# Designed miniproteins, single chains, continued (4), part 110

Each design is a single chain, and the fold is of that chain. pLDDT is the mean over its residues in the fold that is shown.

## One batch from the design tools (miniprotein)

Design m15830
Fold by ESMFold2-Fast:
Structure m15830 (fold): chain A 76 residues (1-76)
Amino acid sequence: DEILEKLRELREIAEKENPKIGGLADQTIRLVEKYKEDKEKVKQIALDGARGVLELARELGLEKVAKAAEEVREFV
């Protein structure tokens, strides 16, 4: 639940700044929901997705998206 809440916050911010990066965050959420009973897999998916979003956000100078992605990584 808490990991999904943080990923949904990331998706909302990312979608407003860049819909394609928002789509990547949404894809991460769908994978977490699919594997929600596997705690190890959920953590790995959330970390990998947040890292990917963070790298793209930094490359594009999207500071709000980068901060939200860092918050997901710190929470997981």
Scores: mean pLDDT 84

Design m15831
Fold by ESMFold2-Fast:
Structure m15831 (fold): chain A 80 residues (1-80)
Amino acid sequence: GSKKEELLKKLEEIKKKVESSTEIDDSQKNELIKVLEEMKELFPSLTDEDLQEMKELILNIKDKEEFLHIIDILKDIIES
């Protein structure tokens, strides 16, 4: 599959893990950050500032619903 399909699959796997968990943990946050870093290679026009802001947001999220919302935003970006 394409890099785009690979990243979408990874996001769906993270989403499924989070949906089945009571809380989000550092391993899930680190998996999402790795996807975000891989997105930089797929979208060279994506700025370092945009990536840094998203990483900071992910690390500071404590609410499961907000974490799932960020996954959906990243999916939308990849599909654009």
Scores: mean pLDDT 80

Design m15832
Fold by ESMFold2-Fast:
Structure m15832 (fold): chain A 89 residues (1-89)
Amino acid sequence: MTVTMDDIRRVADSPNYQDMLSLARQYSDATRLSLGYVSSNRELRAVGALINSMRRGSVVVGTVSSQDIRDSIISNALSNGHQVGDLRV
């Protein structure tokens, strides 16, 4: 899975310290696994600034799972393509 600017934006929209750390870790790992696809210091700065902001007293609102953020993004990416993508339970 690829972490996008949209992921960072959603994380910023739902400031949650612990899940932010989780997402930042995944972003770091994903970037490394993408063959050093560190296209811009800007992306890393955005994630780093977000984490630092939260540690310093950014607005902490509730608890949002990093999984919820991912699901939301995937859903939106496939909003038009929400066809029969699931089988039986």
Scores: mean pLDDT 39

Design m15833
Fold by ESMFold2-Fast:
Structure m15833 (fold): chain A 65 residues (1-65)
Amino acid sequence: SPELKLQAEATAALGMMAGVIDDYEFRDDTVILYARVESEEQEKQLQKVAKKIEELGVKVEVVYL
């Protein structure tokens, strides 16, 4: 739904603002999160963002840069 897409993109955008995600893209029913992970703490924050999007019912893929 357009509402779920908007919420998923908003969650990804907050991850970008927090410096956890470098970029994101929405394709079909999936949010793709692009991240350069330099620390164990950043990996944990990335997983939290991905989990929040999954809990909205949107598929998530993580691409490590």
Scores: mean pLDDT 82

Design m15834
Fold by ESMFold2-Fast:
Structure m15834 (fold): chain A 100 residues (1-100)
Amino acid sequence: STLEKVLTPEELERVKEASSLLPQAEAEYAALAPADKEKLEAKVREVEKRLQELLENKDWLGVAKLLREMADWLRTEFGMEAYAEILEEQAEVFENVAKA
């Protein structure tokens, strides 16, 4: 994955730990109507392109900001609380990496 190419093993482990809510987030995604899944997938593709550029430039604060913006969008549009929380936890990891 893109994260495995740009993150250290320690940084990657912290990101994986922050994904402890993944089964709940997967259930939230599975519960979405087909049209909402399509809308989410289109947004994910847009965000992934920006995320890749930020990761390649090691702009950890930019990554964190983008993840928090995506979390707010998921919460506002679909009420996907677990998915939003995972992204917020990942954003905190990147904020901590930027400070270290």
Scores: mean pLDDT 77

Design m15835
Fold by ESMFold2-Fast:
Structure m15835 (fold): chain A 71 residues (1-71)
Amino acid sequence: DPVEEFYLLMQARLALQNGDFETAEKLAEELRKKGYEVQAYRLLAQVAISRGDLEKAEKYLKEAEDILKKR
């Protein structure tokens, strides 16, 4: 559901802007459970970037890339 995906991503963006990384990670888990795995890993990468953990961000982006390559 594109509307559901968009709504979850908007909530996650607000959580990131507020520094609420726990909520952003929870929303990434919800995206993953609903089949939006690429979006979930991209969101987790954004959380890692916001935390200053660039190595973790690269790992999450690689997970998203690997999923896209296997589809």
Scores: mean pLDDT 82

Design m15836
Fold by ESMFold2-Fast:
Structure m15836 (fold): chain A 100 residues (1-100)
Amino acid sequence: MRKLALEATGYVLRVIGILLDAEIEYKKLLEENKDSEKKSEEIKKKYEEKLKKLEELYEESKRLLKEFNEASKNNDLEKAKELVEKLKELAEEAEELMKE
């Protein structure tokens, strides 16, 4: 169980790290272009959908981590393993969003 708990936590941390990096970059680009309404609008259009999707992935990762903690408490190794795989898929989806 300890190894699965580390993997689950690692994937959630990866998703939030990607979201935070995207938010920092978005805020930086808006500040650098604050005197240009046209450039600010272009930045907002590019990041609005991406950030929304990343936020949805982070919320889902928190839900899956909560389910993992319950499975871990009940020593349900099969359920815990399935939840780790789902968390891995969310982390991979977040990585793909950042490549777009």
Scores: mean pLDDT 85

Design m15837
Fold by ESMFold2-Fast:
Structure m15837 (fold): chain A 89 residues (1-89)
Amino acid sequence: SSAEKEMLELLREIGKELDVEEIIETLIKGYELARQGKNEEAEELVKEEIKKKLGLKEETPEEEKEKKINEFIEKLEKEMLKLAEEKRK
């Protein structure tokens, strides 16, 4: 829908502002996969991009990786929400 297109454009604008364009594009791809019922593929895609962005080492315990990924997501969500409110026209 046009509303979804507007939301995606806003997300891309926020991604540029926060220097996380690659993460945002991956989130958009994940959203499209989730709409097709491919929720596990969507989650894996997003987690892998975040691991890459964070430079997580192979030897890092899986529990520690998940913790760092979740902390990154929480921080990003907070920053994205703030910017979305600031960019509201």
Scores: mean pLDDT 78

Design m15838
Fold by ESMFold2-Fast:
Structure m15838 (fold): chain A 101 residues (1-101)
Amino acid sequence: SAEAERLLAEFRREVERIVEDESLSIREKVERIVELTRRVVQRLIDLGELDAAREVVGLGMTAIVRLSEEASPEEQRYAAEKADELLAYFNGLLAEAEARA
């Protein structure tokens, strides 16, 4: 849908801005990407746009992994924990949406 395309485009721009923000630590960038991904995914699922929601979570996960590549071991562990939490959140939302379909 046009709304799903808009949400995906805005998500991509917001993730890029977070990644490029020199004022933020890697931890803060990961936290903002997780919260942004959760918000956009929930909105897309509420709209019935499950494929777009899967794309958004994939993009968010990819951004977290890329941030961890130049991170300290402690930051890498934090990023991995937040990525696992995000995936669990998404799988829960998908299970609920599929049960109601």
Scores: mean pLDDT 87

Design m15839
Fold by ESMFold2-Fast:
Order: structure tokens, then sequence, then C-alpha cells
Structure m15839 (fold): chain A 94 residues (1-94)
């Protein structure tokens, strides 16, 4: 088995713990993602991809210092959430 397959197996075995960690460490609720959508993302995306999206979300949050920037941020977070959900759904089908 490849290192990637072993990592994915361990992620599934630790699925609930990883979901809890993900929920605490990335504020995707602003992207309109519920708990079930977040679980689906964790189960169906590689850890490195999830980490890249976490960094992108945190970077966007750090830039929001006005009401107009916050409104733009909410739109960007919704698009990130939609993209992650689509990638997870495509991985389920393949």
Amino acid sequence: SSAARRLERKRRELGRELVDDFLRNVPLDEAGLGLEEKKKIIANLPEEVIEEYKERVWELLQRSNSREALEQLRAELKEIGKEMKKLAEENIKK
C-alpha cells in the first residue's frame, strides 16, 4: 500500500476525532457548512488538501477589519465551502 492509502485508512479510523479537531480549528460555519458536510469533507479529502483550505480560511479571516471586507469574506468562505463539498462528492463517485 502507498503512504497515501495508509494515511486515508488512519483518517477513517480516527474519523470522529479528526472531525472534532477540524470543527475546532477551522471556522467553516461561516461558509454555511453544517456538521454532516464537514464530516463528508474529512472522510473524502486528503489531509493535505484540508490543511490548504484551513490556511486559506485563516488568512481570509486575518484580513477582515471592516464591514465591507467582512461581507466579501462571507462570500469567499461560502465559495470555499462549496468547492470543498464538490471535491468530496467527486471523490465519493470515483
Scores: mean pLDDT 60

Design m15840
Fold by ESMFold2-Fast:
Structure m15840 (fold): chain A 82 residues (1-82)
Amino acid sequence: EKTITVTLSDGKEIEITLSENPLEAALIALDTILKALGIDVTKLTVEQREELAKALEEMSKLDHEEIAEKALELAERLKELL
């Protein structure tokens, strides 16, 4: 496991402990950041959920720092669309 500090768009810093499994790391990073931003994934459209699933698969091929960065980018994008 690796702990990474992520800075949110409002300047708030959060620490995320990522799994050694890349897919689990991507899921944990995204879930943690979405919750920190106040985003409820159950209220996303089908299209938004499909984009999320594709992004998770791509993120699972990255290292821990890249996973955290991509999760933040995706979560911020989803927040702007809500």
Scores: mean pLDDT 76

Design m15841
Fold by ESMFold2-Fast:
Structure m15841 (fold): chain A 83 residues (1-83)
Amino acid sequence: SPDTLKKAAELLGITVPLLQQLLDNAKIKAQQLDEELSLERILYVLVQLKYNQPVDVSPELKDYLKSQLEQAQAGATSVPAPP
């Protein structure tokens, strides 16, 4: 689990704490949209979004995750929680 997060953070070009915040925010957003996603699936979607690959999630969740990832990659120290 910690090793998986570290490798995912390296692939995404962000820190492990920032990735953990993205995962927590993604889980909250998915629950708001009545989408149940495992942390492993969220990680996979984030990697797919970085490489502009198609993702199997709702358009609203996709747009949210893409925005969060772009903010994290732009050098943000934190990303805002969903409203």
Scores: mean pLDDT 79

Design m15842
Fold by ESMFold2-Fast:
Structure m15842 (fold): chain A 63 residues (1-63)
Amino acid sequence: SIQELVERVRERIAALEDEELRERYTKELDEAIAILEDPNATVAEKIGAKLRIIGIELELDLL
């Protein structure tokens, strides 16, 4: 589920030793979650937010 993805990504970000990178990814994740929780967000905007969270997970895999 998307909730499981969010929790997994958040835990991985919290484990990063690089403070600047941790802050950057935390901000990006929070912005994506805000779109997903916005009742006024379009279906396209919510798809974009989900893809951004997947993108963060892929970026973390490359570290």
Scores: mean pLDDT 88

Design m15843
Fold by ESMFold2-Fast:
Structure m15843 (fold): chain A 64 residues (1-64)
Amino acid sequence: SLEDALLEVPGVSERLARNLVRAGLRTLEEVVALPLDKLTAFLDTLGAPPGLAERIKAFARARL
């Protein structure tokens, strides 16, 4: 699942992965398509560390 794939990214907790899926993301392709600034803003509301949005997008691109 997308949630399980996101958990492979260093710095992504179960809570962060679950919240990303709840925000409407269903596939790695949708993660790659989401603008970096929007992903960064969303993760910031969840208290994620700096640079995590870039790591998530890089991971998703590498898996496609």
Scores: mean pLDDT 82

Design m15844
Fold by ESMFold2-Fast:
Structure m15844 (fold): chain A 73 residues (1-73)
Amino acid sequence: SRFVNDVRLSLDKDEAERFLKELLEGAKQAVRLMVEKLGQEVRVELIPKDQEAKETVEKVTEALNEEARRAME
């Protein structure tokens, strides 16, 4: 059985855009390291605070969960 560790953060548009531009690569490395060290899948859930953040938040969330999935392979 896989145990899942959930990371949940709420982001507005400016926070989500900064995450995408400046923090995404570091966050991918952190997620990969967590999967490797725990031997378990990590799920990231980012919650948009407003409608303007939704698209960017979805893009960041998909990128981090894809990295976690690849690290499990």
Scores: mean pLDDT 75

Design m15845
Fold by ESMFold2-Fast:
Structure m15845 (fold): chain A 71 residues (1-71)
Amino acid sequence: MEKKITADVTTVEEAEAFARQAIEAGVTKVTINVVLKGDEKISEEDLEKLKKLAEELNKKAEATLKIIRVE
């Protein structure tokens, strides 16, 4: 049975925690949307963490990590 999961998160820490939980639950497809509101900016350190997270997830599942700005 195919297990798919999608989450909207506002922090890198939430993204990492959700990704770990999804992988441990045996999901095969993970979508994580990092939502930035208005003029919120992501730091260079956080961008690097998200890039590494996406690379690690794609080794274990079909993973999509998006950065979405809403206003």
Scores: mean pLDDT 76

Design m15846
Fold by ESMFold2-Fast:
Structure m15846 (fold): chain A 111 residues (1-111)
Amino acid sequence: MTLSQQLTSFLQKKGLTLKPEHQEALTLLDNNKPQEAIDLLKKVLENNPDDVAARLLLLAASILSEDEYETRLVLLKLKELNQEDNAREVIQIVYNHTGSEFAKNILENLN
C-alpha cells in the first residue's frame, strides 16, 4: 500500500473532505517530491488557513523532507486546531511507511 493510499484512508476515516489540491499533494508524496508538496500545500493554506486535511498533509511532507522548522510550525498550528491526535496518527503512518528516525523522534516527544 502506497503512502498516499494510507494517508487518504486515514483522512477519509476521520471525515475530512479531500479536494483536488489534496489529491495532487498526495501524488507528489508518492513520487518522492515532498518539497513540491510543501509548496503546493502552503498555497492551499494561504487561501484556507483552517484546512485541517491540508495541514495534516503538510505535516507528512515536512517530515519526509526532514524540515525541522516547518514540522515544528505545522505541529504548533495543529495543536491550536485541537488536532494533536490526528497529527500523531499521521506521524505514525509516515514512520511505519519509511522507518524515518526523524518521524520516530517527533512521535516519541508527542507520547
Scores: mean pLDDT 88

Design m15847
Fold by ESMFold2-Fast:
Structure m15847 (fold): chain A 92 residues (1-92)
Amino acid sequence: NLVDIALEVLEELKEEAPPFIQKQLEDEGFRTSLAVFLAKAYLESKSEEEFIDRVVEGFEQTNTIPEEEREAVLEFIRKIAREVWKRAKEAE
């Protein structure tokens, strides 16, 4: 299940998260919504690059990221996307 893979990645990487994301990841509803978004983006993407771009763009469009944390948050989201892609492809 792609959602389960995304949830596992979020749980493993949450300690490395910037403060803005770390606070959000404490909420189970946020984690579930993000995992569903990652799973949907994976199914809609033909390449790793397309998947990463889709995830980053979608996250920016749906979240008001503090300017001071923007670069760190987006790099963290890219790291999550890369790990989700890797594990999802290995599970196929």
Scores: mean pLDDT 84

Design m15848
Fold by ESMFold2-Fast:
Structure m15848 (fold): chain A 87 residues (1-87)
Amino acid sequence: DLEALRREVEAEVAALEAELLAEAATLDLADPADRARMRALTAEALERALALLERLAEAGALTEEERADLARARAALAALRAEEAAA
């Protein structure tokens, strides 16, 4: 059931968003260590969210526009990771 899968993924994405917001609320962005932690948490949350959206794409549950957005997001993340690996 693609509708059930979409609802499950949407719930998991909402949980990731809530988790990130709760963690962010505990951080002092004036502290360089907390800024680094925020960047790491944001990257991890983005990777986890993209993996969940890829499950919908593989099941055929995304629109053409959503698939194009996902492809662009994957390319952007890959480019950022390549830059980090080269540094």
Scores: mean pLDDT 76

Design m15849
Fold by ESMFold2-Fast:
Structure m15849 (fold): chain A 84 residues (1-84)
Amino acid sequence: SAFEAAVAAQVARVEAQMAELGIKIDPEEFAVHVEAARLGRLFNETRDPALLDRLEALILAHFESRGDKEAAEEARRALEEARA
């Protein structure tokens, strides 16, 4: 589908940039980024606030599971700005 192709293209661009910078990508971390990209793109197309709530829940749960409070706070702030 066009949506899946666009998500795959976005993910491939991020992967290429990370590889060029020599950054190691953890597969579990990468899976969260793929799902976040999917939800973010769907939000941009629909402007459905429920999708932004799902994105917030996904990102916060991931960082909280890792004990990364700083990353969770930064993600929350960015999502609040996106709601405005």
Scores: mean pLDDT 73

Design m15850
Fold by ESMFold2-Fast:
Structure m15850 (fold): chain A 70 residues (1-70)
Amino acid sequence: SEEEKKLIENVEKAYEKALADWKAEIQRMVDKGLISPEEGAALQAAYEASFKKRKEELINYFKEMVEKKK
């Protein structure tokens, strides 16, 4: 449905924005010398992987619910 599509788009946008904001904050910490570049890269990678997995799981769940036509 249009509502489900909008919900999925909102979830994607929210995850993308949150990840981008978090990456910017991590980079700021690296730039200020609060953490090492290696630590910053590791944190960014961990959050990217976590956000991608959760986003895909949620989208797949909604897609299956729509396809099931129940």
Scores: mean pLDDT 78

Design m15851
Fold by ESMFold2-Fast:
Structure m15851 (fold): chain A 74 residues (1-74)
Amino acid sequence: PKVASEEDIDALKKAVWQTVIPRANGSSTLVTDAKTALPALKQVAETEPLSDETIREIARLFGIDAQELIEANR
């Protein structure tokens, strides 16, 4: 089971935005697909378990498949 507070979610969002947005600056899309986003997300929360709800929220922010993120973070 994965556990994350609302504060953890907010902090993770900020860290991911700081990591991904600069790399996507000048592009028509923020994230191409889960293949590109997953390494960046894992780098931010590589050793910390995330709740499925947190993963879905992050996936929504980046327009990537939440199921792929959930499965990759199992």
Scores: mean pLDDT 53

Design m15852
Fold by ESMFold2-Fast:
Structure m15852 (fold): chain A 72 residues (1-72)
Amino acid sequence: SPKEVEKLQIHIDFYDISISASQLVIDRIKQGQAAGKIDPAKAQQLIDQLNASIADLQRQRDQLQQQLQSLQ
């Protein structure tokens, strides 16, 4: 139904925002490391953790996207 499609799109949009926010944090960590403000090993550890979180969010988003496509 149109209402179910709208609800799925809102959830997908929320995941897209969360992924984008995590990517911005990675960019800030990289800038801080390049400026000598963050230890390289600590920066890499944080980036690896954020990339793992992004991968999990991407997987959940893709599942919702498949559900949305099945209704369209």
Scores: mean pLDDT 88

Design m15853
Fold by ESMFold2-Fast:
Structure m15853 (fold): chain A 64 residues (1-64)
Amino acid sequence: SPLDLLRELAATADPAARHWLGLAIHELERGASVEQIIAGLEAVLPELSPADQAAVRALIARLR
């Protein structure tokens, strides 16, 4: 399932990516789709620090 995949990815991710994966896992548990989560992550990208933007872009690439 997408939820199990995200949990597996979080286990091997760096701390910044793990933080964003944790938020994505929480949204999936609330019933959001992977596509909705990716769209939400892309929507917040311009408001994030450069380090968080890099982590979120890497996460989106892994989910696609």
Scores: mean pLDDT 77

Design m15854
Fold by ESMFold2-Fast:
Structure m15854 (fold): chain A 94 residues (1-94)
Amino acid sequence: EIQKILDELKKKIEEYEKKGDHQSAISLIPPVVVLEQLIKAGAKTVEEALKLAKERGPYMLTMLTIGLYEAGALDEEELNEAGKLAEEIVKKMA
């Protein structure tokens, strides 16, 4: 499941590059790196990846949710909720 999402993101990067949309392609590189790190850490499902990302901090959570949204695994409301959670974590760290 999570591996398929990673493969879909890599495909989207290639599609953006072919269209000359280098900014969109570059914006997906951190989501790909975060997904690869979470898979290496043992995440097999979207739920496991989200749990690990929440434990590791707001950057990983934000990059994961962007990646999941772009791969079609999250809707816009779920993306917005994850963004709010990341903001709350940053406020507590400050």
Scores: mean pLDDT 75

Design m15855
Fold by ESMFold2-Fast:
Structure m15855 (fold): chain A 105 residues (1-105)
Amino acid sequence: DVQQQIQALEKAQQVIDDGIVRMVEARRRGDDEEAREVFIETLREVKKILSGKNPLLAKYVEEVLKEVEANPDMSVDELMKKFTQVAGRIHLELTALKSELEQQQ
């Protein structure tokens, strides 16, 4: 159901937006460990939301998580870049689905 996919993507976008705010706050305090934990927790929740609704995007998020978990020395700046890339992919998918829904009306 396209509407259920849109709702899942909008929820995933909100979770990412909240995660970015929490990561920025942790970074401002110099708490790189908390920033990393926020990143991982946020992407795990995003993957859970997208699982069964958008399997390809859920797989992409899983691959990003595996890369980050395999690289414990990854900088907060690099994590923020990956976060922005994931947010961009969700935004593109959401925009495409909303456009398709409008064209079918």
Scores: mean pLDDT 86

Design m15856
Fold by ESMFold2-Fast:
Structure m15856 (fold): chain A 60 residues (1-60)
Amino acid sequence: SKARELEEFLLSLGVSREDADRIATLYHLGATPEEIAEYLRSLGYSDELAEKVAEHVRSL
């Protein structure tokens, strides 16, 4: 599952299990790379981490 691949990637970057699970759910529901990046920033993650995740989502 692409949502599982995203969750594993998020965990590898140090995103919490709770936040990674929420983001994987948002992706499954059709969230865009930009929406996922904005959500990560809203949770206090860095711009660098948010952009890396957005690029990964675009590659899925």
Scores: mean pLDDT 88

Design m15857
Fold by ESMFold2-Fast:
Structure m15857 (fold): chain A 57 residues (1-57)
Amino acid sequence: MSFQEKIFAGNEYLAEQGKDSATPQEIADAAAKRLGLSEEERKELEKKVQQMVDNAK
């Protein structure tokens, strides 16, 4: 599963909770809950989301 697919899953979960904005940590936590990610996979996803957000600003 790609990082983009994991990010999409996290954003979908947060949208279901009515959240209109999210930090990289919140996206990674949401993806981990939805996909059953390990703590190591969650941390890698958080780092990747942070990098993508920083590059998009």
Scores: mean pLDDT 77

Design m15858
Fold by ESMFold2-Fast:
Structure m15858 (fold): chain A 85 residues (1-85)
Amino acid sequence: SGGQSSMRGNITNMISGLTIQAQEMIDEGRTEEAKQEMLETLRLLRRQAEDHGLLDLAEELDGYIDLLRRDFQQALSLLEQRYSP
């Protein structure tokens, strides 16, 4: 449906913006703050994906959230590749 397509686009655009913001924060020496902001925002976006029936996206985001907790640099790199503008 149009609603699901719009929500998917909104979530993917927000992830793209989030990775750009995180990289700016890292460049400013705010690496721990960047990691916390990414974790919080991805958890919210994962919930939005699930609430809108985007189960494939929700599962994908669960994987990135887990990776982000274990290896921030790898997770950020993969998110940038997957959700580039």
Scores: mean pLDDT 85

Design m15859
Fold by ESMFold2-Fast:
Structure m15859 (fold): chain A 70 residues (1-70)
Amino acid sequence: MITAIIPASDISDLNHLRATLAALGGRILSSNSDYILATLPADQIDALASATNLRLTHRGNTILHFSAPS
């Protein structure tokens, strides 16, 4: 499992993100006004980005950062 940090402002539908994560074997760990912290299998990173229309800005071995596309 890997941790993803997603800007909360880039997520208009939290229920869609939750459902997408569940389908990929992940879940939301916490959310606040600034960011959403989620966990998912490392092999599902590209699937999450594609399903949520997010850009991966930093790929670490344990933590990922995402942003909305321009």
Scores: mean pLDDT 74

Design m15860
Fold by ESMFold2-Fast:
Structure m15860 (fold): chain A 110 residues (1-110)
Amino acid sequence: DVKKAVEYLRKAVHYLKGALLELDKKADEIPSVVKSQIKEQLNEAIEYAKRAIKAAENGDFETALTYAEQALEHAKKARELAKDNPEIKESIQKAIDALQRAISLLRAVL
């Protein structure tokens, strides 16, 4: 179900943006270099997830899958960088779970 895959991709974007908000709240608690690295990985994950949504809506499920897998890899890198920050880690984990559900649904239509 392509509509369900797009719903999970949108949920992933929502959770990744939530992680960015939590990161901004912890400005004084996280070293600036680590905060910058987490932000870069989260922004890449959001961008690829948005590209996956657009590809899926256009019927290009192979391209959508490729972008969703790229979003997942960037989200995993962000989670590893945020390992000592439970609230940020939790938001990223929810995004990872949503991306994995979207990837499974996209694979089912190929």
Scores: mean pLDDT 90

Design m15861
Fold by ESMFold2-Fast:
Structure m15861 (fold): chain A 86 residues (1-86)
Amino acid sequence: SADVAAIAAADPAELLAQVRRVIAGTKEVLRELGKTDPEEAIRAAERAIAELEEAAALARAAGKDEVAALLEAARREIERLKRETE
């Protein structure tokens, strides 16, 4: 797919840095949202978990094992934040 080709062609260091920034931003948004709207934070976390699972699968398909591992670790962190909000 086009997504797999784009991931495979990306500079590994730049891709890892971009993924880390997105993960950090997502965690911050969920943390802040959980303070005012826990139900919406839970729904947002569920969407983020699904997206991270898909992204990890695409990263694995592209041979980017380090990126896949980072995305899987992020999924576990978002699952923890979801449990803390519940």
Scores: mean pLDDT 79

Design m15862
Fold by ESMFold2-Fast:
Structure m15862 (fold): chain A 77 residues (1-77)
Amino acid sequence: SKEELYKKGLELYSQGMLAFIKGNYRLAAKLFEEAAKYFEAAGEKDQMKLALLRASEAYEKDGNFEKAEKLRKLAEE
């Protein structure tokens, strides 16, 4: 269901935030990307965009500037 997809997105987003706080930016970026996919599947476009922006920030801190820019642009669509 969309509710189950949304809950999974929130769980992944929370895990991404914890990884980010711990300085594990590569893991945080991947968790935020997965959260964005679940939010998209749940029809939660605004939360999908926020998760993509969080993934972009995490990739930037991990030194992956190309991936960060790609996700930032995707969040603007």
Scores: mean pLDDT 91

Design m15863
Fold by ESMFold2-Fast:
Structure m15863 (fold): chain A 85 residues (1-85)
Amino acid sequence: VTELEADILHLLEKYAYLEGKKPTEWVKITVEQLAEDLGVSPETVREIIRRLVEKGLIEYDEEAQRFRITEKGLKALEEAVKKRR
C-alpha cells in the first residue's frame, strides 16, 4: 500500500479503538474528518477510499458514512508498519 493508504487504514483503526470497537466493526467517520486529519482534500480521500475498497482492504457505506477495515486490510497495515522498522 502507499503511505497515504496506510495512513487512512491507521486512522480507521484508531477511530475504531477510540469507540471501544474492533477495527473490523463499523465506525462512523466522515470523508471530511479523514481529509482534515491527513491534511489533504476530501477529493483525495475519496480517491484513496475507492482504491482501498477495490483492493478489499476496507468497506465503506457512503449513505451511513461508516467504514470498517477488512482482515486483509489489517494485514496490509501491519506489513506497512513492519517495513518502516
Scores: mean pLDDT 81

Design m15864
Fold by ESMFold2-Fast:
Structure m15864 (fold): chain A 94 residues (1-94)
Amino acid sequence: SAAAEEAEKKRLEELEKKIAERKALIDKQYGKNRLALAMHLAQILVLEGKRLGLDTEGLRYASQIVKMALENASPEELLKEYERALEEIRRLAG
């Protein structure tokens, strides 16, 4: 019947809305996880900079990683920048 077809169409629309809402929650949780990762990597760079007498450089690279996470950089991009920054700090220390 036409009423059964309309009911099925409404159920599909409601399901699509629930899928979109769940995707938004997942994206928000990954955003929080990215920031948590960035904060952890930033803390390591600050501590390594302090140990090597490069406090300003350590803080600068740490700030850059946090900025990248806020600009939606992937976890892989954050790790790559962290490795580059860590090598540069160690290179500058001799």
Scores: mean pLDDT 82

